# Designed miniproteins, single chains, continued (3), part 114

Each design is a single chain, and the fold is of that chain. pLDDT is the mean over its residues in the fold that is shown.

## One batch from the design tools (miniprotein)

Design m11961
Fold by ESMFold2-Fast:
Parts: structure tokens; sequence; C-alpha cells
Structure m11961 (fold): chain A 72 residues (1-72)
């Protein structure tokens, strides 16, 4: 079973499910493949989704995600 559902994440973050799906696909992430050891990555993805309208903040979170993905 996935760690958390997109509908639950949407309700918790205020971000639409379509935006969350787009963010996950942008970074090649499959939500169902995330485990407890991937919480830092999940949190960075959620922060990025929330701040996408802010270029400076979204760029910072994007770099954090790319760094975490290189460690996998």
Amino acid sequence: APLVSKSELSELTGVSQSTLSRVFREFGIRLGELTDSHWDLLLALLRYAQVRSDPERSERERRRIEELLRQL
C-alpha cells in the first residue's frame, strides 16, 4: 500500500491532486514506491508543490529535491 494517498496530501497541503501528480511526474517519483526512509524527499516535494508560484522558493526546493534524488 502507498505510504499516503494523493487525496490525503491534497487535503493536508491545500494543493490540488492534479498539481501533486504533475510535481511527482516532473521528478519521476511514484508515490506508491515511497517508504518511511523517503520522508525527507516526500516533504521536499510537498514544499515545492506549495511554493510553485514563487520562483525563488520553488528553485530552492527544486535543488533540494534533486540533491535527495542523487542520494538514491
Scores: mean pLDDT 76

Design m11962
Fold by ESMFold2-Fast:
Structure m11962 (fold): chain A 92 residues (1-92)
Amino acid sequence: ASLISKEEAPEAIKKLEEAIKKAEAEGADELLLMQLRASLYIAEARLLDEEVAKELLELYKKMREAVKNGDMEKAKELLKEMEELRERALKE
């Protein structure tokens, strides 16, 4: 997810959207869905704005640390911040 280039982003986006749809249909755990959505947001931002992509990557790193520390509430808050930043980038 964190190493997606602009050239790889369209294929990565398609694969992540398919993975999210499959995970939701199979009743995957919340953590897996959060990680897939965060990866999708970073991939989308790679096509839009390099600074937004960098900020999303930093939020993703913080989300991973929150998960590692067992702070799921903080991880969910960080994912929401990523979603809001992605939506702002899409609107310009």
Scores: mean pLDDT 75

Design m11963
Fold by ESMFold2-Fast:
Structure m11963 (fold): chain A 74 residues (1-74)
Amino acid sequence: PLTPEQQAALERGQAVARAVNYALKEKEKNPDLTKEQIIEIAAKRAKELYGDEVGERAKQAVENIFAFEEWKAA
């Protein structure tokens, strides 16, 4: 069983994942989108649907994904 704090953290993580997946699907639909535009899409969607904290976490998550992809390409 999760504590209330752990449950809240899990729910925030799921919300971040949903926003990130949305932004990545938008990238697939429009390959001309820049990295910065995709980060903005994730952050804006997360903030509008789930609030400022989830928006900031979604921004960080997408930035980390791109940093990892760039590291792998190097």
Scores: mean pLDDT 79

Design m11964
Fold by ESMFold2-Fast:
Structure m11964 (fold): chain A 78 residues (1-78)
Amino acid sequence: MPEAVKEAIEDLKKALELSTHPRVKEYLQRAIEALENGDYETALEDVEKALVLAVIHQESPEVIDLLKRAIEKIREVL
């Protein structure tokens, strides 16, 4: 597994622990599973959806920053 993908998984797991909205958590779980399975395109779509929902539902700035960082890391392997 590329180092960027490992770092993205760590960022997403931390975001999952800090997030409060059920739909944000659902997409974060899907993204983590997709990354672990090597499905980086699906993972990117799920993280981007989680970011949109996190902004709409006013999740903490730390959650939003973790999601943005994970998106950048996933894009490095696409």
Scores: mean pLDDT 89

Design m11965
Fold by ESMFold2-Fast:
Structure m11965 (fold): chain A 74 residues (1-74)
Amino acid sequence: SPRERMREAGLAAVDTLATDLGLSPADAEAIRRQFLADFDRAEAESRSLDEFRERYRQILIRTANRMVDVADAA
């Protein structure tokens, strides 16, 4: 499904950025869990695929910002 492919792509992007930023495994896993929680909420609340795509885009931006903040705090 499009949503399953977007979940996989988002997790791959999180894993890549976590590696690039040098996040600890524990911090990377916490970010991954938050991404999945945000993704599942977007999936449940979205009324169309286009609405879900926009929410997904915002989730990716927020997740990247959280990861940078975690890296800066370390």
Scores: mean pLDDT 87

Design m11966
Fold by ESMFold2-Fast:
Parts: structure tokens; C-alpha cells; sequence
Structure m11966 (fold): chain A 71 residues (1-71)
């Protein structure tokens, strides 16, 4: 489970990072997509934490914090 979750989180993070320049430039569609990806990462971190996998939750939370800090 953990490795699949981390791979998926990496995929979502990469998608969000690719959209950041457009979202920062005021593209509403790109901003909405980034917000959705951040929400999905939050849900994944919460699932990992509830499952007792604090290390995975912290790694995903770090990705969220980086994306949020970009705005």
C-alpha cells in the first residue's frame, strides 16, 4: 500500500508543479487544477496517518506545504 501511495502522491505533486507557473500567472483553470491536486494530497496524507503510517503522511504533507508556499 505505502509504495503505491507514495508513487501516486509523486504523480499528483509533479502534475501540480507543472501547473504552478500558469496558476501563479492568474490562469483560473490552472489554479483550480492545482487546488484539486492539493486537496487530493491532503486526503492521501490523512489516510496514511489514520492507517498509522506517519512517515508516509509526513512525506506527502511536505509536498502539500511546498505547493501551498508557492502562493
Amino acid sequence: MTERMLKRADELYAQAKALLPEAQAGNEEARFEVDVLIALLHIMAAIARISGDEETAERIKAKVDELEAAF
Scores: mean pLDDT 83

Design m11967
Fold by ESMFold2-Fast:
Parts: structure tokens; sequence; C-alpha cells
Structure m11967 (fold): chain A 68 residues (1-68)
């Protein structure tokens, strides 16, 4: 049935998106910590623009380096 197909699709998308959502939460927390450390919102925006072609994992790793 079309309902079973929709459920299968939703589970597939959910499995694919959950790891991405976890990584986005980590990214947001790292940005908050950088702001607390005194990094300006403009500097963070410039960093993200320069790294927009990078994978989410690479961006997170670079942000962790800025916090160290």
Amino acid sequence: SKLEESRAFAREIGRELLPVMDKLDELVELIKELIKKGVSSDEILEFLQKNKSKSLDEVIEKLRELLA
C-alpha cells in the first residue's frame, strides 16, 4: 500500500537525517562556546562561508581546533 511505502520512506529518511541532526547540534554548541570565548558572530559567519564546501565533520573538527 502507499501508506506502507510512505512509512518505509520516512524510516529511511529518518535513519539518514538523525546522524546529520546530531552533528548540527554539535556544530551549534561549538559555535555557542566560541561566542562565549569572545569570537564575534561576524568571524564565525566568515569562517562558515570559507568552509561551506567542506563536510560537516571537517567543519566541526576545525571549530574544535579554534576552541583549543
Scores: mean pLDDT 79

Design m11968
Fold by ESMFold2-Fast:
Structure m11968 (fold): chain A 91 residues (1-91)
Amino acid sequence: AKSPAYDLVKRQLTYVLQLTDPQVFKVEMRNLALLLNQMNVPQSVFLRALADVLQTTPFSDDKFQTFIDVLSKYTDYDIDEVRALIEKYTA
């Protein structure tokens, strides 16, 4: 359901975005993208969770390109909308 998916995605995003090792971040980001695909998480649920997490969790510029590249490869989400959301909260 939408509510359980939101809570899970928010928890996983909070975990992934706090990772400091770039290689660990890339691996866990791939795992998250595969989970999103396997669970058929709607883009609207993902974007809401991402917006909420970005307000309270630091997101470094060096993670931005890896985050976008992984989502582009493993999900059918609109990457332009994801990019615009991250830029809004990380400027």
Scores: mean pLDDT 81

Design m11969
Fold by ESMFold2-Fast:
Structure m11969 (fold): chain A 91 residues (1-91)
Amino acid sequence: MPSAEELRAKAAEAAEIQEQDARALGLEDLAPEIREVIERVTELLLAGKEEEAKAVFVAGATRLARRALARGEPFSQAEVDASAAALASAA
């Protein structure tokens, strides 16, 4: 298992990648909510609550995808699922 510091570093990297992807899609205004979800997930992972962390991430990512779709922007469920899996594997 990575240390708390290593897990936080991986979470920061994941947040940065998702923020870059959001920017590439013209969704920069969603960046604060993306970071909030990742921070909450990281806190749950550090507490050993992996199932809760995964549920929070999937729910948050789905909410963000719905907001993107409401603006007519393409967002994929596969991308949401891949991001959730990547965060889960980091713990």
Scores: mean pLDDT 70

Design m11970
Fold by ESMFold2-Fast:
Structure m11970 (fold): chain A 71 residues (1-71)
Amino acid sequence: SHMEEVERLVREGKERIEKGDTKGVIEVIRRLIDLGEFDKANELLVEAVRKGVLTPGQALRLIAEQWEAER
């Protein structure tokens, strides 16, 4: 179901942040954006920046991608 996929993606995103997997974090955030789950995408984005897994520049690009998804 949609909710089960979203819950799985949030868990995977948090695990990838803990592992410092920058590319994996970007992949999960983009998938959440594609699903219209902007609040969950932003939660992971903020956490990844705080933990140094994403640069501010990478975060700004992902924010732009959210706006292009009609946010």
Scores: mean pLDDT 85

Design m11971
Fold by ESMFold2-Fast:
Structure m11971 (fold): chain A 75 residues (1-75)
Amino acid sequence: MMEELKELAKEYGRLTARYFAGDESVRDETLEVQRELGQKLTELLKAGMPIEKLEEAEEIAKRTFEEEMRKFEEE
């Protein structure tokens, strides 16, 4: 479960960075991954996962987004 959440968080971060960089072709994929991430987050919260573990996934998404955006800007 946590591995899936972390994978979705990374993918969401990457896709969101591409979308904000102007790649509209990933819009639908980004929205789908966002929905899957939200669904997994809800399932884990209902299962009693510690909030700190969920915050780790949020931080992974944020850091991945920032790293991808930085790479794009450095071109």
Scores: mean pLDDT 78

Design m11972
Fold by ESMFold2-Fast:
Structure m11972 (fold): chain A 66 residues (1-66)
Amino acid sequence: MKIEIVERNGVKVAVATVNGLTYEVDVTGLSDAEAIEKAREFAEQQLQYLKALQEALKQQLELLEL
């Protein structure tokens, strides 16, 4: 995963690129370290969500011990 911090229209944006997909997160007011972590977490959540939608709900339930 590649994460870059850019400034657009006076706002600080973290750009995460994974598997050719790009996710942008507004990180205005955050430190660079916090911005990178927020973008990483967001991108990972999106990837996990897509994977969960493609896989059986059972796997998620087993992982959560529900």
Scores: mean pLDDT 74

Design m11973
Fold by ESMFold2-Fast:
Structure m11973 (fold): chain A 88 residues (1-88)
Amino acid sequence: MEKLKEETKKLEQRAREALARNADSFYKLGLEYYKKGKETGDVGYFKRAQKAFEMAASAYRALGDLEEQAKFYEKLSNEAKELIEKVK
């Protein structure tokens, strides 16, 4: 039993590290799209930025311990949404 629990913990840790890396990648992608949206005024870039920030927030929420970071990325997603509404 204990061996299976240790294997599960190691898998959870690796999954957690992968989720954190994926969240960071989505955050960077969101920043690039956000920058493109500001440069071009293209609503499509702000929509992509919003989705990328939502994905980052979702990944950090899945980690459980990083709820503050998830809330931060949700805030960035909402700010991108507000910019979409503003450029209409």
Scores: mean pLDDT 73

Design m11974
Fold by ESMFold2-Fast:
Structure m11974 (fold): chain A 84 residues (1-84)
Amino acid sequence: SAELAALVARAVERARGEFEKAVESLKDFPEAEKEIEELRRRLEEAIAAARAAIGTPDELAALQALDAVMREIGERLKELKEKG
């Protein structure tokens, strides 16, 4: 639905914003750069998959997968920040 698409868009914008804030906090640690780019690719892939699944039978599973990926990325970024 258009309402669900709008909710997903807001969640995506928030997730991207938090990701970029975490990346900015790591900008002085070039050793993290390769892993940050891999996490960015993973996030964008999960976002694309979730958006493509809206209105399909795979919608719920794809949205749950996006939530899981966002949580995993958030935890990994925290680990990188703690090591830097």
Scores: mean pLDDT 79

Design m11975
Fold by ESMFold2-Fast:
Structure m11975 (fold): chain A 87 residues (1-87)
Amino acid sequence: STAAAHLAAGYLLLVAAEIDPENAVEDIKGFVEAFKKARELGAPPLDKETAERIIKKLKSFREKYDLTPEQKELVDELIKWLEEEIK
């Protein structure tokens, strides 16, 4: 698979996360996984503005919805990964 294909798939999942709050955490996880794979294939680093927007959305999601313990762990891990990426 090309880096461009993985980036395209990842960004579609980000769009899906904005539209469907029920699946937003899983969609953002899919984005992160697709982006990591794209990076292995030579894609540029995630831009700080995009990462900060996703972090804000994840924090908002954790605050607004009664998440399962598994979803809370997933949110916390995704926030950690994104914060490390923009250091």
Scores: mean pLDDT 78

Design m11976
Fold by ESMFold2-Fast:
Structure m11976 (fold): chain A 71 residues (1-71)
Amino acid sequence: MEEVVEAIVKLMKEKYGLDEEQQEELRKRLEEEVKETMEEMEKNNDENKEELLKKLLEGAKSGSLLSINLK
């Protein structure tokens, strides 16, 4: 699980040059979203990590995550 969050944080860091504080805020938000997605997938007996990663990347790419002001 943590690996998925770290992969996205690393990608965002490389693309947007996030500072350590920005990375921590993003990581917290991603961890919460991942937990919610994981819990929903657990209910449906899903264990496809690739699908989880794709959903998170789609949210990050076209969601408000790309326009975050860290407050």
Scores: mean pLDDT 65

Design m11977
Fold by ESMFold2-Fast:
Structure m11977 (fold): chain A 80 residues (1-80)
Amino acid sequence: PLSDDEWREQLESMRRGLRALLEDARRNDFDEDLIRGIEELLARVDALLGAPTFDHEEFVRLDEEFLELVRRYAEEREGR
């Protein structure tokens, strides 16, 4: 399995991506549900980064939800 440092780096990368999506979504007046979804996922990423023990199953769920948000973001961007 990945080291604690490798898991944290992947979460940090996800956090950077989510922040970029949030900034762009807000600037382009995207759907409020999408913006809320990004904010909620960011909070969960921050919570996992601060956890004393890495939860692999939570990471898998966050990764799946991140990919779904990226898909929804792309659809909103194309629909403009």
Scores: mean pLDDT 81

Design m11978
Fold by ESMFold2-Fast:
Structure m11978 (fold): chain A 74 residues (1-74)
Amino acid sequence: SSTSLNLTKEAQEALAPVVKKYLELAKAGKLDEARAVSAILDEAIALYQKTGDAKAAGDKAIAEVEKLTGEKVE
């Protein structure tokens, strides 16, 4: 398990579906999509750092990744 000083357990769990999607895209060699998902993750982390709202940050990131990929993120 990876622990980040910039993320709580709640934020890690809220962003876990997006992190999983990033790793799947990177492993598949879809580097352009992986880079786009990484940017969405960075924006979600920044939002969480300013608001403290892990659910709002996670929901926003999931919605943006689903719009980008055209598939459901779990």
Scores: mean pLDDT 79

Design m11979
Fold by ESMFold2-Fast:
Structure m11979 (fold): chain A 82 residues (1-82)
Amino acid sequence: GLEELKKLLEELYKKTLPLAQKASEAAKNGDLETKDEYQNKISEIDEEFGPEIQKIAQSKVTSDEASELVAEMAEKLANESK
């Protein structure tokens, strides 16, 4: 349920954060090719985790709690990747 969703989001965050930080750094340095490489890896991870997160969110937690956790993780990732 909610604990499983939290663990998946934490794993997604831990895998995505280093890539997002490297993409952000590459963008700041004008290295758009390296930025795109890291963003592509992030997209692959999101594609892999998305369906699993959605299954748990729809079947084992309230819609509001699921949306809050996903939004919180996305915001934290955006802030921490700067």
Scores: mean pLDDT 76

Design m11980
Fold by ESMFold2-Fast:
Structure m11980 (fold): chain A 110 residues (1-110)
Amino acid sequence: SKKQEIADKIMAELKAKVAPLIAQLSPDAAAEVESIIDQIEDMLYWMVENNYSVEEMEEYSKKFIEKLEEYFALKKPTLTPEEAALFEQILAIIKKSLEEFIKKVKELEE
């Protein structure tokens, strides 16, 4: 489907953008970020496969970002300044990727 093609493109772009940042993290931090990326991929594919509405996709993406921001806020005091900066960059990339996904799906439905 066209929605699946959008999800595939967004995931490929997200993975490409975060890869050089993940390479700078400790193995444990890298594994945590990779797990988050896998959760995003599972969420996007699940929503597409189950024909979620744009409104439902937007709500789920928003809730995911809220949980991720909470997780990063709790983790930030335990990180070095360099790791904290990498996590902030990764979070910004994830937010932008999910915004672009919703935008592209909306454009397809209109």
Scores: mean pLDDT 87

Design m11981
Fold by ESMFold2-Fast:
Structure m11981 (fold): chain A 93 residues (1-93)
Amino acid sequence: MVVLSEEERERERAALAAGQLVGGLARAEGVPEEEALRLAEEAREAALRHPEMARLALEGLEAMRNAPSPEERREIGREYARRLLELVEELRR
């Protein structure tokens, strides 16, 4: 087993979170599966490369964990997913 540093572990967690949040939002909005997967992969890769993406994704995970209800958790997840998509677009310009 390779022992990852805390920084490497956080980036990996952030990348997974970004992909899951963006992919989940895309599917919930009825985006075709191929496009949803592409958006999720773009968000995951952006989180690995850009600290701003990693922070936003981790912030979203913490906000969701602290949500008082499942409904608010879903709303928070969608909000952070939208913000992640916007940031991906900005970082690619």
Scores: mean pLDDT 80

Design m11982
Fold by ESMFold2-Fast:
Structure m11982 (fold): chain A 77 residues (1-77)
Amino acid sequence: SITSQVPPLIEQLSDPDPAVRLAAIEALGTLVGRHPDELKDQMPAIEEAVLPLLEDPDPAVRAAARRFLARFGSAAA
C-alpha cells in the first residue's frame, strides 16, 4: 500500500544524516505528487513532520522543505 510507505519516510526526516533527511523529503514529495487522493488523510501528519525541516542545519534540506510546503502545504490553495 502507498500509505504504508509514509511512516518510515517520516522517521527518516529525523535521521542524523542530512542526505537521508533530504532523500526522505524528496521521496515524500514524489509520493504526494503521484498519489494526492490516496495520501489526503496522511497530509496533516506529513506536513507536521516536514515543518521543522524549514529550520534544518543543512541548506539543501531547508530548500527541499520550502519547496514541499509551497507545493503541498495547507496554505496552498
Scores: mean pLDDT 83

Design m11983
Fold by ESMFold2-Fast:
Structure m11983 (fold): chain A 80 residues (1-80)
Amino acid sequence: KRFEEILKRFYELAEKIANEDGTIPIDELLEAVRKEFPDLSREELAFIAGIVLGADKDGDGTVTVEELKARLEFELKRLS
């Protein structure tokens, strides 16, 4: 399914750009998504942004790869 493929691509990108401590600034992550996935629609980009913002449980403007993985697993189960 399209959204499952998008989530997999997104997680692979997040792992690739993560800092040594496993954290990613949300601004950097969203810019990387826009750059690496120019094929995504406005709605698909909004879907990813919602997942990223939902994974920021601390509200500090950063997410961890672990938080993103947990959120993506939740979304994948919901889409299947």
Scores: mean pLDDT 77

Design m11984
Fold by ESMFold2-Fast:
Structure m11984 (fold): chain A 71 residues (1-71)
Amino acid sequence: DREEIIKEMSEVYGLSREKAEKAIKYAEELIKKKLDDDKIAELIRSKMKSEKEKLGVSYAILKLKEKELEK
């Protein structure tokens, strides 16, 4: 559930709803591109300025991949 991921990012990493929503959208884009983990990490470091945002995107990728494995 997308709303559940947003809520968890807000509670665990202290991200605003807007930042959490952007993190999920970016995670979805990275997953669609089928990049390797090293390239994904590089893009996250390049695009995200704060550790909270980097952790948020990484968490969103993990949760979205978990959802794919269940379907």
Scores: mean pLDDT 75

Design m11985
Fold by ESMFold2-Fast:
Structure m11985 (fold): chain A 67 residues (1-67)
Amino acid sequence: SEMLEKVKEILKAYGASESDIEKLKSMSDVLDYLNKLFKEGKNLDANVEILETIEKLAKGEEVEVPK
């Protein structure tokens, strides 16, 4: 999925590991990953910005991947 690949790049830009990204096979896996991090008290560098960016992509909006 084109959306899934964009989401993976965004997660990587915000500090997700390559091994964690490799495990993401669907948008359901992405949501499970984010929920797991939240419940375990683990954070990526910009959780709010990640969620907002994913929501924009889900709505068909173009977004730049953070540096």
Scores: mean pLDDT 67

Design m11986
Fold by ESMFold2-Fast:
Structure m11986 (fold): chain A 94 residues (1-94)
Amino acid sequence: MSMEEREKKLLEELIEGIKSVKKQLEAGKISAQEGKDLVITLLEMAAAVSQNPELKEKLLELKERLEKIPDTKEAFLEAADEIIKELEEYIKKI
């Protein structure tokens, strides 16, 4: 697998993970704080395994953005949707 294919797969798995957390929150299975903690962990793990410095920096920026939002369902769902959109846009550039 090429480096570009590995980065795409990493981001696709990250997006799927974030979407799963979003669905769990929408279903009332987890709190907004638990959702934030899970997505922060997913972003940190993706940044740790990424071999692309620009992608690593972007993932850490998204993590910092998420850490600053309120622990509310509304704020989390909005932030999660924005993160998913930005990651999908990044995949198109790879």
Scores: mean pLDDT 86

Design m11987
Fold by ESMFold2-Fast:
Structure m11987 (fold): chain A 62 residues (1-62)
Amino acid sequence: SVTVTVELEVGETAVREVPVPELHATLRITQTAISETQVHRVVELVQGSARRVVEERIVELP
């Protein structure tokens, strides 16, 4: 696997999709940089046409 680093400027948003085959679903992770050390993270579970927020939090960067 290759690790790709995405630099986020304050106010920038990055979206990533992670397959969850066990649930026949995809996790859609949206991260918005709100400061140099904090990211607003929203995790959505997507199954077909259904979408629900399973986690929303502020993540502190190391």
Scores: mean pLDDT 75

Design m11988
Fold by ESMFold2-Fast:
Structure m11988 (fold): chain A 66 residues (1-66)
Amino acid sequence: MAIVEAWGEGDAGSGAAASAGAGGVSNGRKVLEMQRTRAVVEAPSLEGAELAARGAEAVGGKARIR
């Protein structure tokens, strides 16, 4: 189990949530907290966590996986 914390200006939170499957296949991922500029996503695997982090970074945000 991995937790992704995403933050930044603009749509960083939405980017992380969408990439984690909030907008598509969930694959067991849960969005624990989502705001436009911040999100916390629970992922069952590092692959899901990396996808969420990548989504945040794609919109100019930052992410941390733990």
Scores: mean pLDDT 62

Design m11989
Fold by ESMFold2-Fast:
Structure m11989 (fold): chain A 64 residues (1-64)
Amino acid sequence: SAVELAVGRREIAEVVAYLRSHGVPEAEIAALERELTRLVEAGRFREARDLLVSFLQSHGLPLP
């Protein structure tokens, strides 16, 4: 839905800000943002969440 898409886009922006504040390299942030945006726009919200969790764990970062 349009609401879910808007919420997903807002959450991606918040995640990008969070990662940048924790010193994650811009190239890695850009790659994650591209993939998260793709999944959210495709309505694949569970896969977007799983990708984010995996990325955070691989960088030793807590969930926001």
Scores: mean pLDDT 83

Design m11990
Fold by ESMFold2-Fast:
Formats: C-alpha cells, structure tokens, sequence
Structure m11990 (fold): chain A 91 residues (1-91)
C-alpha cells in the first residue's frame, strides 16, 4: 500500500514537471491534475484504496493552488465529499 502510494506520487511528479515545462501550468495545479489522472487509472484497475488516497490528495493540492478563488475551493471540497461517498458504496 505505502510503496504503491509513493510510486504513484513519483509518477505524478514526473507528469506535473512535463505540464509545467510544456504547457506552463502552475506547479501545484499540475501536480493536482497528474494525481487525479493516476487516481482514475488506479480506480479502473480495482485499486480503490490507492485511487481514493490519490484523488483526495489531488483535491487538496487543487484547493491550495486556487486558495484565493472561493468557487474553485468549494468545487474541490465537493469533489472530496463525492470521492468519500463513492468509496462508501464500494464496501
């Protein structure tokens, strides 16, 4: 579990670096997008615990990147609640 989470974070960092260099995305926002993408892949592979952890981390980074935008912060908080609710349904 921990090793898989660390590997996912490492890959997300590599993807985020590409987004920053190639697309000029904010580093914190780029990492949020990369983690969200990896969470989606983990979910499709049936790695639900890993997918949940990555999705929640992505939403927290998105909130920090947009902390001065109340609408984006609220949207990220809603996303965190949706992730938690969806994983309750998988019990």
Amino acid sequence: AEAALEEARRKAAEMAEWLVKEKGVDPLEARAYALAGIAGVAYKLGLYELAKELALEAMELYKEAHKDDPEKVEKAEEGKKEVEEEYEKLK
Scores: mean pLDDT 79

Design m11991
Fold by ESMFold2-Fast:
Structure m11991 (fold): chain A 81 residues (1-81)
Amino acid sequence: DLLEKLTTEERLEIKKIVDELLEKGVEPAVAVAVGMLMITEKVGAPEELVRKYLKENSSRYTEEEIEKIIEEAKKILEELK
């Protein structure tokens, strides 16, 4: 699991950012995708793992919706830099 490769402090930092996005009214799927992208960047994993995670853990989203979620999450990440 990608989460097992992170320290407790790194996991808490990412959780704090996700929680702040949720408090600002960002959609939960997008906020979670931001957190997953941050994890993949820290551990050097490909973005494809985020796409797979969203597909496997949410039967509610189409492939097109997943791509839109990832695109929006990337925009938010760029604004946070």
Scores: mean pLDDT 77

Design m11992
Fold by ESMFold2-Fast:
Structure m11992 (fold): chain A 79 residues (1-79)
Amino acid sequence: SEEHEKLLELLQQYHRVREEAAAGADPAEQAARLRELAREIEKVIIKMAEKEKDPKLKEAMIEGGRALRDDMVAEADKI
């Protein structure tokens, strides 16, 4: 689906930002980009969860998306 393709794209961008930060890119810019990606990833996962018919899977997707967002924000805070 479009949401699955967008999620993959955002996860690939997350990987690139981490590599650029490790290579000495501007820490303030990389932190801001990680926070933006965290928001975008959460939004995509919530949209995917809205289409899920299994209430347990829907809950797990929302919780997983929020946990991933929190991890990414925590990573940005360490930069």
Scores: mean pLDDT 84

Design m11993
Fold by ESMFold2-Fast:
Structure m11993 (fold): chain A 111 residues (1-111)
Amino acid sequence: SMAEKEKLREEIAKEMEKLLAIPEEEIVLSERSIEAARLLLKALGLPEEMTALERRLALVFQVLENLGFDPLAIVEEHIEEVVEVYKRVASLPGSLEEQDLELAFEIASLA
């Protein structure tokens, strides 16, 4: 429903804000969130040296994990859909943070 979608967007935004309030050196990223980010980068055909994008994607996946999703399982099961979601979201106007929030919402919606 629209109300459930709005609630999920609010929960994602709150969790992202909470995570980004932690000093960068103290942010703990799970192995599963890192693996999900690397799997998506590989599917996009992007080089391993894109460390800034890997970190951004891992933060998105960590937000989802903190909310009770399994981001690695979602990416593995829905890889083609996740790739298309990423390409669409990356083309949207706005800030990188707004793109990361939309990416998190769209990927969560595949679960």
Scores: mean pLDDT 87

Design m11994
Fold by ESMFold2-Fast:
Structure m11994 (fold): chain A 92 residues (1-92)
Amino acid sequence: MSAKEFIEKTKEEGLKSTDAEKILRYIGELSFASRLINDPEFTRAAIEILNKAKERGLLDETQLKLGEVNIRAANEDSPNPEIKELLKEFEE
């Protein structure tokens, strides 16, 4: 499976899921892959899944914070300025 296929499949499944634990697993998988590859598309997909789950009311406050922490912890040390801009999504 290519990186692009992995992102597309994981994003599709994450956006379709109504299960909070599955949504958080997809976010974790994308965040882990982002840490290994330093590709902003993994980070973007993880944020999109988290935001859609938030919009749909599928995650409680603790689960939302866990998703944010997973994305941030995997990506905060990235030298990529696009990833740093994506992380501003979690700032008010």
Scores: mean pLDDT 79

Design m11995
Fold by ESMFold2-Fast:
Structure m11995 (fold): chain A 63 residues (1-63)
Amino acid sequence: SMGKRSAEDLAKAAIENGLKLTPDQALALARQSGEMLRGILGDEEGEKKAAEILAEVEEALAR
């Protein structure tokens, strides 16, 4: 759906730009993506996806 696509696009942007952003900026984008996903998927599934995105961003920043 359109809403899910927007949340996925934002999450992808956070991951792809992680190495070009400061850690704080990358984490802020990941958290914003997670908040959108909670609204679309519900709190339980959205929190799970938000955690996955945060882990990916943290891993990218550690590389």
Scores: mean pLDDT 67

